# Ledger of designs, part 87: designed miniproteins, single chains, continued (4)

Each design is a single chain, and the fold is of that chain. pLDDT is the mean over its residues in the fold that is shown.

## One batch from the design tools (miniprotein)

Design m15213
Fold by ESMFold2-Fast:
Structure m15213 (fold): chain A 75 residues (1-75)
Amino acid sequence: GMKEKLLKLIGEILRIIGEILDLEREIKELKEQLKKNPDNEELKKKLEELEKRIKELKEEKERLMKEMKELEKKM
């Protein structure tokens, strides 16, 4: 039913939020490390990779949230 689909979407959204929070914590730690070693190219590359991953996850979350809102309107 629609309620089961809604609960599944909520679960997927919460999982993505958890991944974003974990990555934001890693980014904060990398930024602190980069302040101590500003010329470290490996830290800069890792930071860019994590920021790209967060952007992708945020876009996925927004798509799922839109789908959730459309399901809620039909319930």
Scores: mean pLDDT 84

Design m15214
Fold by ESMFold2-Fast:
Structure m15214 (fold): chain A 106 residues (1-106)
Amino acid sequence: LSPAEVLALLDAIRAELERLLAENPAFRALLLPESTSPSGELPFSLGLVLSTVFLHERHKLSLAEVGEVLGISPATVRRMLARFYAALEAFPEETAELRALLERLK
């Protein structure tokens, strides 16, 4: 993929994730459980989740390498990826478009 194609895919993935988070409260709870804070603000930004998935899926970086790039612990990387994939597995029909976009990113 060219850099322009990668950016277009990342924009599409972000838009689809924002749609799923807005329309499916159960998906939101699985992906971002800490969103139960009183302010409703997410402890992990959607951008951080997307950057983690992008580095792991597209660049094939290890959990330690992703953590080093993003300035977070490998344990945090592992938790974000585990929640992301669990959310996809829980809602296979609703996440079908997101799965297709992620496959194109690889």
Scores: mean pLDDT 73

Design m15215
Fold by ESMFold2-Fast:
Structure m15215 (fold): chain A 79 residues (1-79)
Amino acid sequence: MSEEEFEIEVLRALGEMILAIVKNIYKRSSPEKQKEIEPLIKKMEELVDKLRNAKTVEEAQKYLDELIKISKEIDEKLK
């Protein structure tokens, strides 16, 4: 595969790993916190789907950055 395709695959793997970690935290959270963060989890799933379909490194990086931002918002809400 091309160098760009390889870079995109790395970014995709990282995005999927972040989502998996956050989903694991979600399962261990209280019902009240789960209800509060569920919309953010759905948004992260949408971003991972966009990341899977990204055709450039720039697009992939943009979606990964948004994913990281939402993961920080979830972490703040789970305090």
Scores: mean pLDDT 85

Design m15216
Fold by ESMFold2-Fast:
Structure m15216 (fold): chain A 57 residues (1-57)
Amino acid sequence: KKIEELRKKIQEARKAGDFDKYTELMLELSLQGAREEKLPEDYIKALEKAYETYKKQ
């Protein structure tokens, strides 16, 4: 359900042209999806670092 809410917010941000919010939401969705799908740990860790780096801007 959290992923569904993120997808809707991502589409809204994309339609509004708010690419800063779009990027943040896409990173959050990708991280949640990667964890749920049990993608390789290296990939998940890379996404976590990207998300944290983006948040610290």
Scores: mean pLDDT 76

Design m15217
Fold by ESMFold2-Fast:
Structure m15217 (fold): chain A 64 residues (1-64)
Amino acid sequence: GAGALAVLLEAGVARSTALATVHDLVTNDLSDEEKLAAIRNALLASGVSEEEAERYARRALAAL
């Protein structure tokens, strides 16, 4: 978790949203594809561009 949280905060995701996203990713038995989709959705919902959301989602997944 801590690495993924740091990446989401760097991308401009609100701390509450970033914490909730990371909690869901570590609490649920999700596939890497489902994790990537959840991270990407949180980034897009936070106003991150499509291109940046793709890059940050990959970095956050790798840091998970």
Scores: mean pLDDT 82

Design m15218
Fold by ESMFold2-Fast:
Structure m15218 (fold): chain A 109 residues (1-109)
Amino acid sequence: GYLLFLKIVDEYVKNGKYDKAIEMLERYIKALEEAGASDLELGFAYFRLGNVYYKKGDYDKAIEYYEKAIELFEKTDPDFARVAYRNLAEAYRKQGKIDKAEEYEKKAS
């Protein structure tokens, strides 16, 4: 089930096996797209993929997937969009792009 899938992804992330977590999430996103999944389900999948790239230190990819998640969350639930804006701001801060980080932190308020 989905909860077991998430536990396996989280275990790979905890053990630094980021590429395995990414592969699992990319396959899951592909399956969601083929199934015509909701914007909310796709948004969470992109958000989780962004988190794995962030943990890997690939902040460009983390930003890309957080932005995709935000686009979907803004159509469905502004509370989830705010969480994604906070994570987007953190990724910009890690790149030293402080002005962008502060801009997105304000959007998370």
Scores: mean pLDDT 89

Design m15219
Fold by ESMFold2-Fast:
Structure m15219 (fold): chain A 56 residues (1-56)
Amino acid sequence: NEEKFKEYVEKGEEAYKAGDYKGAVNYYGKALSIEPDNEEAKANLSKAHAKLKAQE
């Protein structure tokens, strides 16, 4: 489901740039539920998760 994957990645990037790391983690996670082997989405999820953890 290419269109949904692209949509979730784009929303994740928008959330990340806005400083909404919780939202970014959520959207990248949804993207990975569609394309679980996508290396870029995994890397972006990891970056967003690290930022979210740093806010704790």
Scores: mean pLDDT 82

Design m15220
Fold by ESMFold2-Fast:
Order: sequence, then C-alpha cells, then structure tokens
Structure m15220 (fold): chain A 68 residues (1-68)
Amino acid sequence: SRLDRVRANAETAIALLDEIAPHLSPEARARLEALVGRLRAALDGDASEATLQELLNEVGRFLDELAA
C-alpha cells in the first residue's frame, strides 16, 4: 500500500540520519535528532500517510541545507 511505502521510506530516512549524525555540527545534530524523534513518534503513534510524508519532506529540506 501507499502507507506501507511511506512507512518504509520513514524507516530508511531514520537509518540515513543516524549514519550522518556523528559528522554534523552540534547545531545540525540537534535539528537531526528532533527530526528523528518526530519520525519515530509518528511511526509508533500510527500517524497518517500525510503526516509521514510531511516529515519526509522536512528531512529532504534538511538534507538539501546540509549540501549547500
């Protein structure tokens, strides 16, 4: 289902963020930890597809900022 795909994408995003965390500044790491916490809370709380997709969009923006 579309929800199953979005949930899988969220789990993949958490794994990626956990891998890059040690390489970030303290400020960027705090932002990353907040995003990971929100993603985990959404997955645990059976959040809607729309909520998970919005969080994934925030992850994308965060990663784009790191690349700049």
Scores: mean pLDDT 87

Design m15221
Fold by ESMFold2-Fast:
Structure m15221 (fold): chain A 58 residues (1-58)
Amino acid sequence: SKEELEAKIKQLKEEVEQLEKEAIEAVIRGDYEKAEELKKKIKELEAEIKELEAELKK
């Protein structure tokens, strides 16, 4: 349903915000491998959000 899609988009956006904070913290600690891993996951989630938002606009 539209409500389920909106809830999923909100959840994924919150997850992206959390991962962005974790990536910044990883860089500050000098853990560049973890920062790159988190950046890849963020890109995957952003792609999923874009697909779900496109579905909502139908």
Scores: mean pLDDT 86

Design m15222
Fold by ESMFold2-Fast:
Structure m15222 (fold): chain A 80 residues (1-80)
Amino acid sequence: EERKKKLKQEAARLYMAAGIVYAAADILGVPEASELAKQAMELVKKALEYIDNGDFEKAEEYLKKARQVLDEAVRLLSAA
């Protein structure tokens, strides 16, 4: 239960961060960053699906992928 709660908190934080990056990319006119932020949000949704099914290893894997994609989105946004 505690591991599930921690993973859900991480997923929520990543989803919020990706949403902020998505909005910022739209404001600044950086479609590549916007698309990556959207991909990060979809990866977080998949992670939440695995969390609900008790597959914490896959959930962690998808959250890691979401972090990597979001980091690239932030990098592109910062370079604009």
Scores: mean pLDDT 87

Design m15223
Fold by ESMFold2-Fast:
Structure m15223 (fold): chain A 65 residues (1-65)
Amino acid sequence: MKVFLVVVSRDHEEALRYIEQLKQEHPEDEIEAAIARSVADARALAERLKREFDTEVEIVVLRPA
């Protein structure tokens, strides 16, 4: 299954580690992930992806500002 994900973290390295772990736990899923620094940026990116691909995008907040 193809999963679109936006990870919100003020720590880019933390977001990368989370994405890597998620891919290892779900190798059967094609995970397309982007990183945003703020919830506002994540919402804007998610809306753009939803519109372009006509799909749901999950937003995961690791460390809110």
Scores: mean pLDDT 77

Design m15224
Fold by ESMFold2-Fast:
Structure m15224 (fold): chain A 58 residues (1-58)
Amino acid sequence: MSEETRERILELVRKRKEENGKVTDEDIEEIARELGVSPETVSRALNEEGLRRYEELR
């Protein structure tokens, strides 16, 4: 996965979280469709970002 793709995933996820308060599986599928990637790719980017933030907070 490219850095640009990761950044776009995170931007769209942030938008959905701001609008709905949560990111749902449906949101993940819509983001994947919009970017032409698999839902697994979106979930992986979120997990990697979540782990990075967790490391910062420990």
Scores: mean pLDDT 72

Design m15225
Fold by ESMFold2-Fast:
Structure m15225 (fold): chain A 69 residues (1-69)
Amino acid sequence: MDKAKEELLKLIGEIIRIIGEILDLELEIEKNKDDKEKIEELKKEIEELEKKREELKKKMKELEEKAYG
């Protein structure tokens, strides 16, 4: 199997995992709408995960160009 394709699949897996974590945190915000402190903490965690997701998307684009470009 092409190494670039294996790296791409691993990267896709990481992105999916991060999306799942973000969704779980959004559900926790919905459950804790009256807890402002907890909402702020959860929002900060979502922001960090979104940053990681954007970095992984950039790396995925580079790997896609190597695998298919």
Scores: mean pLDDT 80

Design m15226
Fold by ESMFold2-Fast:
Structure m15226 (fold): chain A 84 residues (1-84)
Amino acid sequence: MLEEKVKKIEELQRKGYEASLAGDDETALEYARKLADLLGLDEEEKEDMFKGGEKGKKINTEVLKEMKEVLLKKNPEAELAEIE
């Protein structure tokens, strides 16, 4: 179960990041909000995230870093892109 949650979190984060790279900030924020819901972040943190603040993105990045570390420990051969 935890592995599925980690993969889902990373999927949402990657889709949000890709949307941000494509200049689609609206879609990026939607994925960020879904990720925040899945992570159980405080309402205050969620509001900063969908408001488009850098603080929200910073929190999201820190969580993704921890999740990638956990995933990499379980799948050491997995080639995870650390933000290309």
Scores: mean pLDDT 58

Design m15227
Fold by ESMFold2-Fast:
Structure m15227 (fold): chain A 55 residues (1-55)
Amino acid sequence: SAEDELRELVREMLESTDPEERRRLEKEARQFAEEHLSDEEALRILMEVMDELAA
């Protein structure tokens, strides 16, 4: 699903140790979200992944 794909992109972005790669993953995640999900849904997924990694 689009939600699962965005979740994985966000996780990869946050786990990346290379700032340049992280920036490109961020762009890809944002573009994917804009094409497949609403802004509200994309923001919710981002927040959920960030909370999961912070726990």
Scores: mean pLDDT 80

Design m15228
Fold by ESMFold2-Fast:
Structure m15228 (fold): chain A 91 residues (1-91)
Amino acid sequence: DEEIERLNSTYDPNASDRERAERSLEAGRILLRQGRYPFALHAFEEALRIYESLGDREGVAEALRGIGEVYEAQGRLEEAARYFAEADRLL
């Protein structure tokens, strides 16, 4: 539930941000496997935003790779290649 997720995010800002980023990344992977591309994209974009705010380069790279995998699964290969290249540059 979106409302519950927002409440959890504000419960403990520092711990919630990291935990939320990890949960969003994992949710994105699950949703991608299920073929739920719009939801997977949203989850990876949330993880990306949080990892960027935390300065976590590895987390940013993982989220970018996830976004690339969503576009690849949709046959949007040019878009996918851009995200994969950006992720590789951070590793």
Scores: mean pLDDT 80

Design m15229
Fold by ESMFold2-Fast:
Structure m15229 (fold): chain A 100 residues (1-100)
Amino acid sequence: GARELLAKAKELLRKAEELLDEAVRALKEGRYEEAIRLAEEAKRLALEAMRLASKAYDLAKKEGDEELAKEAREELLRAIGLVLRAIGIILDAELAMKKA
């Protein structure tokens, strides 16, 4: 149901955040290719979380569960934020590689 989809989305977002933190460390250490790989994997997980959170939101609305719908919307926005953060890291790493 909606709760199981949302729980899976939250786990994917947690893993995406961990990968983005590793990507930032790699970027700061000049490991640009590793930073790009980590950020691309984080982006993939965040996009899957967006899909699951969106489905959870639709199911919660159909069931009249306003609190679950609100939580699903919050996780959807969080997933969007992580996708944008991943894109930023990729662009920063690509720019740094051109200057090195």
Scores: mean pLDDT 91

Design m15230
Fold by ESMFold2-Fast:
Structure m15230 (fold): chain A 58 residues (1-58)
Amino acid sequence: MPLYKIVGDVNLVEGLAAAGFKKGDVVTAEQLAEALGLDDPELAARLAEREGLVELLS
């Protein structure tokens, strides 16, 4: 199961800040999808990586 570390500013993403996530937290693709309001966890993870918000750990 791929895990992602938050390396960007969570305040730039309302859903992540509202869920209580902060820089340095480890999240799943499903948690990123929920925070971004997306149905596809893989898409949510790819978008977050592209924006520099998260880094893949595995």
Scores: mean pLDDT 77

Design m15231
Fold by ESMFold2-Fast:
Structure m15231 (fold): chain A 65 residues (1-65)
Amino acid sequence: MLDAELAEGLILMAASVLGLKAEVEVKDGTIHVRLYGEDEEKTKELEKIIKKIAKNFGFEVEIYR
């Protein structure tokens, strides 16, 4: 599913640009993201980006820290 692969790639790219580590799994119409990092401000920024990506592609999102 191209939309799932693109959404995953965009999330991983955003994490990389912000210097954060993320694990992404797309399953049953939901994007599962696990975030690692000590920078709370950058982590919150990444969460906003993830939610925008999920909404744009029509996926539900679950974010874990």
Scores: mean pLDDT 82

Design m15233
Fold by ESMFold2-Fast:
Structure m15233 (fold): chain A 82 residues (1-82)
Amino acid sequence: LSPRQEAEILVALARMYKSIAELLAKKGDYKSAIESYEKALRLLREALELARRVGDEELVALVEREIKEVEEKLKEAKEKLE
C-alpha cells in the first residue's frame, strides 16, 4: 500500500470507532464511548502524520477536521459522564 492509501485506511478505521462510540453513547455507555473515541483519535493522529509525510495538503486538512470533530464529541461524552 502507498502511504496515502495507508492514511486513508486509518481514517476509515477511525470512522468505524467513531460510529461505535456514537452507538455506545446513545445506549448511555459513556465510559465505553470515550474509549472508542480515544481509539479513533489515535488512528486519526497516525493518519495525520502519514498525510504530512506525503505532502497531501487536502488529506491533511480532512484529517485535521476529523480530529476536531472527534475531540468535540469526546469532550461531550466526558461532560455527560462527569
Scores: mean pLDDT 88

Design m15234
Fold by ESMFold2-Fast:
Order: structure tokens, then C-alpha cells, then sequence
Structure m15234 (fold): chain A 80 residues (1-80)
């Protein structure tokens, strides 16, 4: 079902977030946790309220995740 596919996608996303968190400072982990929660909420809204396909939801998730990884790298570089 659509719900099962979304839950599988989000579980895979959560596993990826956990892998990256292990390498981050406490402040960067807190930032990642907040950002990951916002991404989860947004993609759930797209699937449940906007009726996007799983391929569309997956594409949005991947784009947001790449943007988040760039922001984390920029924040780490800015921290002297």
C-alpha cells in the first residue's frame, strides 16, 4: 500500500540519518535531528495531503537530503 511504501522509505531515511549523526558534534546532531524531523513531516504531507506518487515523494526526499548534507558541510566549514 501507499502507506507501507512511505513507511519503508522513511525507515531507510532514518537509518541514513543515524549513520551520519555518529560522526557529528552534539550541536550538529541537534541541527540534523530538527532538520530530519521537518523533512519527514514535509514528505508525509506531500504523500498524504497532496497525493504525490512514491516516485515524486522519493525525489523530493532525496533533493531535501542532499540540500541538508550541503548545509551540514557548510556549517562544519564555517566552524573554525
Amino acid sequence: SNEEELEKLLKEFDAEVERIKATLSPEQRAFLDQAAAAIRDYVRTLAEKEGLSFEEVKDVLERLWKAMQRLLAERQAAAA
Scores: mean pLDDT 81

Design m15235
Fold by ESMFold2-Fast:
Structure m15235 (fold): chain A 60 residues (1-60)
Amino acid sequence: MYKKKGEEYEKKGEEYLKQGKYEEARRYYSKAVQYYLKAGDYEAMEKGVEKMQEIANEMG
Protein backbone atom coordinates (compact mmCIF):
# COMPACT_ATOMS: atom_id res chain seq x y z
CA MET A 1 0.00 0.00 0.00
CA TYR A 2 2.49 2.69 1.13
CA LYS A 3 5.12 1.73 -1.49
CA LYS A 4 2.54 2.13 -4.28
CA LYS A 5 1.64 5.61 -2.96
CA GLY A 6 5.34 6.51 -2.91
CA GLU A 7 5.69 5.42 -6.55
CA GLU A 8 2.61 7.48 -7.55
CA TYR A 9 3.95 10.64 -5.88
CA GLU A 10 7.43 10.05 -7.35
CA LYS A 11 5.91 9.96 -10.87
CA LYS A 12 4.07 13.24 -10.21
CA GLY A 13 7.32 14.80 -8.97
CA GLU A 14 9.09 13.68 -12.14
CA GLU A 15 6.31 15.20 -14.31
CA TYR A 16 6.65 18.58 -12.56
CA LEU A 17 10.45 18.38 -12.75
CA LYS A 18 10.24 17.92 -16.55
CA GLN A 19 8.07 21.06 -16.69
CA GLY A 20 10.65 23.06 -14.69
CA LYS A 21 8.20 23.38 -11.78
CA TYR A 22 10.81 22.73 -9.11
CA GLU A 23 8.71 23.71 -6.07
CA GLU A 24 5.85 21.38 -7.09
CA ALA A 25 8.37 18.62 -7.92
CA ARG A 26 9.94 18.92 -4.44
CA ARG A 27 6.52 18.71 -2.76
CA TYR A 28 5.66 15.49 -4.59
CA TYR A 29 9.09 13.93 -3.97
CA SER A 30 8.65 14.85 -0.28
CA LYS A 31 5.31 12.97 -0.29
CA ALA A 32 7.00 9.99 -1.98
CA VAL A 33 9.80 9.95 0.64
CA GLN A 34 7.22 9.96 3.47
CA TYR A 35 5.38 6.97 1.97
CA TYR A 36 8.59 5.03 1.27
CA LEU A 37 9.58 5.56 4.91
CA LYS A 38 6.17 4.25 6.06
CA ALA A 39 6.61 1.25 3.73
CA GLY A 40 10.03 0.47 5.27
CA ASP A 41 11.61 0.93 1.82
CA TYR A 42 14.69 2.76 3.05
CA GLU A 43 16.51 2.43 -0.29
CA ALA A 44 13.70 4.19 -2.20
CA MET A 45 13.37 6.76 0.61
CA GLU A 46 17.12 7.51 0.45
CA LYS A 47 17.01 7.93 -3.36
CA GLY A 48 14.04 10.30 -2.98
CA VAL A 49 15.93 12.41 -0.44
CA GLU A 50 18.90 12.59 -2.84
CA LYS A 51 16.56 13.68 -5.66
CA MET A 52 15.06 16.42 -3.47
CA GLN A 53 18.58 17.70 -2.72
CA GLU A 54 19.41 17.74 -6.46
CA ILE A 55 16.23 19.75 -7.14
CA ALA A 56 17.09 22.21 -4.34
CA ASN A 57 20.58 22.69 -5.85
CA GLU A 58 19.02 23.26 -9.30
CA MET A 59 16.69 25.94 -7.88
CA GLY A 60 19.76 27.87 -6.63
Scores: mean pLDDT 81

Design m15236
Fold by ESMFold2-Fast:
Structure m15236 (fold): chain A 72 residues (1-72)
Amino acid sequence: MEKLTPLEIEVLETLSTKGRATKAELAEELGVSQSTVSRTLRRLEERGLVAREDGYYSLTEKGRKALTEQLL
């Protein structure tokens, strides 16, 4: 598996804590643009690490495992 970037880790941690979030909520929490969040979420969705439902993003089991592996 390709190593997670710091921003990808922060997105996954935020989703783990909140259960789910919108792009706008993630952009606000992480202090980045919605465009940056959109690009990051697309990469994470393509890798099966997050799921999208009704404009909300949530952590998958694969994403939860990937996050745990990055936390050492």
Scores: mean pLDDT 81

Design m15237
Fold by ESMFold2-Fast:
Structure m15237 (fold): chain A 81 residues (1-81)
Amino acid sequence: AEEYRRKGEAYLKKKDYEKAIEYYEKAIKEAGEKDVRALTNLGLAYLKKGDKEKAIEYYERALEVDPDNKIAKKNLEEAKK
């Protein structure tokens, strides 16, 4: 889980959104979809790729796990614009 999330973060920083998505999806699968950081970063990667619908979906999923997550709330508001 941590290894996949770290690789996802590295690709996100390099603006390789396809690989970032791939590794964050692996991180979420290993973590049982409770990794709020992986969920929020997966949403961000989809948003950067231009897929607002998927970005909103993942930010909402992050908020189901952690309703008070400030990053997910802020990014969800941005994605809805």
Scores: mean pLDDT 81

Design m15238
Fold by ESMFold2-Fast:
Structure m15238 (fold): chain A 86 residues (1-86)
Amino acid sequence: MKSPEDIEAELKLALEMAKEVREEAKKLLESKEPIDPIKIISLRFAVLAVKSELDLLGYETPELKEAIEEAERLIKELEKKYEEQE
């Protein structure tokens, strides 16, 4: 098992990744350009990676849960916008 300091570092990394996914999804939603489906796939993969890391750690903070839920919500909004383009 990792030390408490290692667990804290992993949680911080997971939170940073979730926040990056949120920011990228917001930028894509605000863009007037057609949504690239490869970018949506990339964001889904990033969220899956964060969730997998948290499952392995066995830890979750309220802030991290909120960030992941918001990232997933924004990805769903992107998927809906993409469907409405075609």
Scores: mean pLDDT 79

Design m15239
Fold by ESMFold2-Fast:
Formats: C-alpha cells, structure tokens, sequence
Structure m15239 (fold): chain A 52 residues (1-52)
C-alpha cells in the first residue's frame, strides 16, 4: 500500500518523499485516520533521529 511505501521511505531516511505520500493519503477515505497518524508519528520520529 502507499502507506507502507511511505513508512519504507521514512526507514530509508527519505523523509520528504515519505511526507509527500502521507499528505496525499490524508484525504483518502480508504486509509483509517489512526493508521495515518501512526505513520506520521513514525516519520516525525525518523526526522528527529536524523538530527543526531
């Protein structure tokens, strides 16, 4: 799924690409808000790790 693609990109440090996919999914009724939020928090966590 695109949500999984965004998570994989975040794991690779491609945070900008991951965020763009998440923004495209924000208005997708097929993606539960809870799952979207969990993926967004994962991207934010990775962004914080990249500052170290």
Amino acid sequence: SKLEEAIELARQGKLEEAQKILESLKNDDSVPASKWTAAQLMVIGRELDEEL
Scores: mean pLDDT 72

Design m15240
Fold by ESMFold2-Fast:
Structure m15240 (fold): chain A 85 residues (1-85)
Amino acid sequence: MSPEEQARKKLEEARELLTKASEYIEKGDFDKARQYLDKALELIDEADRLLSQLPNPSPELVRETTVLYTAAGILRAAVDFLESL
């Protein structure tokens, strides 16, 4: 499997984990939300490292990495805020 194929699969898994994190936030289960967010962020970071190995990485995958990282950051901030209530 190429680094690009590995990155694509990791980003697909990260998207699924972010969806689950969002669902647990809606349920008020912040511990599970954090677990899924941490796993998603690990996969996004691994995908970013794989893409950084390429001299000409897919612009679509680079964009997806940025979008998912931003989404994960927003969800983590939301969990931190909601736990403070």
Scores: mean pLDDT 87

Design m15241
Fold by ESMFold2-Fast:
Structure m15241 (fold): chain A 58 residues (1-58)
Amino acid sequence: SEKDYLLELAKELLKNIDKMTKEQFDSAIERMKELRAKASPETQELLDKYIEEIKKKR
């Protein structure tokens, strides 16, 4: 499903966060915000939790 795809994408991003440059990190956050804008409210809440965790690591 769309939800499963977006969550897997977010998990993969979180997995690679330690190996990203600042520019790559900023681009990844922008991409996640773009995908979030098109998602259902339930998926948005789950993506927000992943985005928060990603930001806490950098």
Scores: mean pLDDT 75

Design m15242
Fold by ESMFold2-Fast:
Structure m15242 (fold): chain A 60 residues (1-60)
Amino acid sequence: MIDQEEIDEAMALMEIAIAKLLASKGDKEEALELLEEARERFKDNPRVVELIEKEIEEIR
């Protein structure tokens, strides 16, 4: 069975993929806003927050 934590991680990875695609198209600010929003949404999952913060640093 898939736990909520694993679902949250999968959803965060999808948001990261979308943000990377936006950044590659030149929509860097929109990509960063999506990642910042995702960080707040998943703030109770430290593993997910760490992944999102790493991507924010890579896009900046």
Scores: mean pLDDT 79

Design m15243
Fold by ESMFold2-Fast:
Structure m15243 (fold): chain A 64 residues (1-64)
Amino acid sequence: GAMAPLEVDVTLTATPENREQARAGADALVAGIRGGHRVHVTFVDIGDPELAAELRARVEAARA
């Protein structure tokens, strides 16, 4: 977004029950970051620490 980037606060929750939704959410956040928007992400692990680590790594890789 060349002239007016959005600033967004988002929580990504990692649970065994929401794995597909959490990954889709991470994909949307990655697209927003790569599009030039300022995205602040809080990661919450509720019973799926590997998924939480995966989501964090994917989002942070998009900022590089």
Scores: mean pLDDT 79

Design m15244
Fold by ESMFold2-Fast:
Structure m15244 (fold): chain A 58 residues (1-58)
Amino acid sequence: MEDERRAREFLRLARAINDASDSPEEAARRLRQLLADPDVAELVRATSRVGRRVAREV
């Protein structure tokens, strides 16, 4: 599903930012800047939809 693909892309991006940042606070700031992008916001919404579906199945 498209939502699962977008969720994977978002998780890869979030991990890359975390690994490239010297501290959790710096990682959080960079991630927040990225979330201001409408395309990235859509990836986050897709990730939330996937999580909700998985929770309902268990």
Scores: mean pLDDT 71

Design m15245
Fold by ESMFold2-Fast:
Structure m15245 (fold): chain A 107 residues (1-107)
Amino acid sequence: SDVELARENARVLFDEAIRYFEEAIKAAKNGDLDKAIQYAEHAIRLFQAALDVLRQAGFPEEAIKLVEEAIEYAQKAIEAMRNGDVDKAIEYFKKAIELAEKARELL
C-alpha cells in the first residue's frame, strides 16, 4: 500500500539521518567543527524529506511533531557549534537522535 511504502521510505530516511547525527557527534568530539556542521545539515535535509513523506501519507501528528523537534534541536546544535560550544552542541545532537528514535517507533 502507499502507506506501507511511505513507512519504509520514512524509516530509511530516519536511519540515515540518525547516522549523520552520530557522525556529527564524532566530528565534534574530534574538533572538526566544519565537518560536524556539514553532517548535521545533511541530517536536517533527510528529516525534512521524512516530514514531507509523513505529512503526505497521513501519519500521526505525534510522529510529525517529534521530527519537527528533532530538526529544531539539530539547528540549535549547529548554532552552538558556530559559537564554539561543543559540549552543548553534542547534548543537542543527542536530544535530536532521541526524538528521532521516538518518532521512528511510532511508524
Scores: mean pLDDT 89

Design m15246
Fold by ESMFold2-Fast:
Structure m15246 (fold): chain A 85 residues (1-85)
Amino acid sequence: SKEKKLEEIREKARKLKEESKDPLSAEAAELVEKAVELFSKETPESIRKGASLVSSAGILASASKDEKEVKKITELIKELNEASS
């Protein structure tokens, strides 16, 4: 279900935020976590705000120097976009 997938993505984002060594990766993961909460509200305003946070998370991840953390965040963003459709 969509709800179960969003919950799994949120849990992965929270864990990645705590385990990330690069501050930019940790911040990107936190933005993904917040975007999941916004998408779960399913209003046009929350969806627009969530999409903005996902965009910001992608930019922060691309500036991170930890390639493994960047890849994990990018994969989470992809999963979130697929689950939110």
Scores: mean pLDDT 85

Design m15247
Fold by ESMFold2-Fast:
Structure m15247 (fold): chain A 81 residues (1-81)
Amino acid sequence: ADEAYQKGVEALKKGDLDTAIKYFEEAAKQGNADAYTLLGQVYLLKGDYEKAIEYFEKALELDPNNQKAKTLLNIAKKRLE
């Protein structure tokens, strides 16, 4: 979980969005709520606002107090509308 999350963060820093998605999906499957937030952020960067919303909502299902996911969800919703 932690290794997949870290590799995803490294890929994101390098601008490799496809590799970042792969590793964050692996971390999310292992129950890492932060990985769902970063998946949403990657899809937001790709302009896929619908997918970004889905992942931020999943992050909030696991951690309702995740302020970053709440803020980014509101941004994604405003971009779609």
Scores: mean pLDDT 85

Design m15248
Fold by ESMFold2-Fast:
Structure m15248 (fold): chain A 62 residues (1-62)
Amino acid sequence: SDAKKKLLELIGRILRLIGEEFDLELKYERGEISKEEYEKKMKELEEELEKLKKEMKSLDVS
């Protein structure tokens, strides 16, 4: 079904964003980025993740 395909695509995008958050934390721990850059980028990734979670929830048939 189209809904299942869209759900799998959204799950893939969510998993990718989680990986990017992990990589960003590693860069911050290594001192490769500033605290200001880390906080800004983390906020942007969190906002994208929340948006995708809402899209995923909208695919549920209730």
Scores: mean pLDDT 80

Design m15249
Fold by ESMFold2-Fast:
Structure m15249 (fold): chain A 95 residues (1-95)
Amino acid sequence: SKVEKAIELLKEAIELIKKAKELSPNKDLLDAAIELLKKAIEYAEQGELDIAIGLLEQALELLKLVYEDPRESEEAKKLVKEAMEKVKEAIELLK
């Protein structure tokens, strides 16, 4: 289903964000993004798609702050960008 595909993309995004955390000074923002993605997965599994999308949009705002931080390495930015792309694809699948 589209929901199952979205959940798998979000799990992949979480793993990318965990890798970015090892390289990033923005560990707190990345942890907050992971928690929003985990909560979005729970709501998506319950069929609460509008709530899940709202949480994913909040996670994207946090990931964008990390991506735009000039202190971030190119390696961390690449991981965050890939995670953002997976979250955006998941949002489109849940609409």
Scores: mean pLDDT 93

Design m15250
Fold by ESMFold2-Fast:
Structure m15250 (fold): chain A 67 residues (1-67)
Amino acid sequence: SMEKEIEELLSKLPEELAKILRHLFEKASEEQKELLKKMLEALVEGNFEEATEYWKKFVELYAKEEK
């Protein structure tokens, strides 16, 4: 399941960062969750450039969807 995959990925990060990301996933739309998951996957793979690009896309989408 998506939740299980996310928790497995989060377990590979520092606890402080994992807590922040878990909170973002709780508030995120389905489209936002997809971007966050891709960012998280890139981050644990050590692909920081790709992770940064997904962060930017997430932030832009989050700002646009604020209501």
Scores: mean pLDDT 80

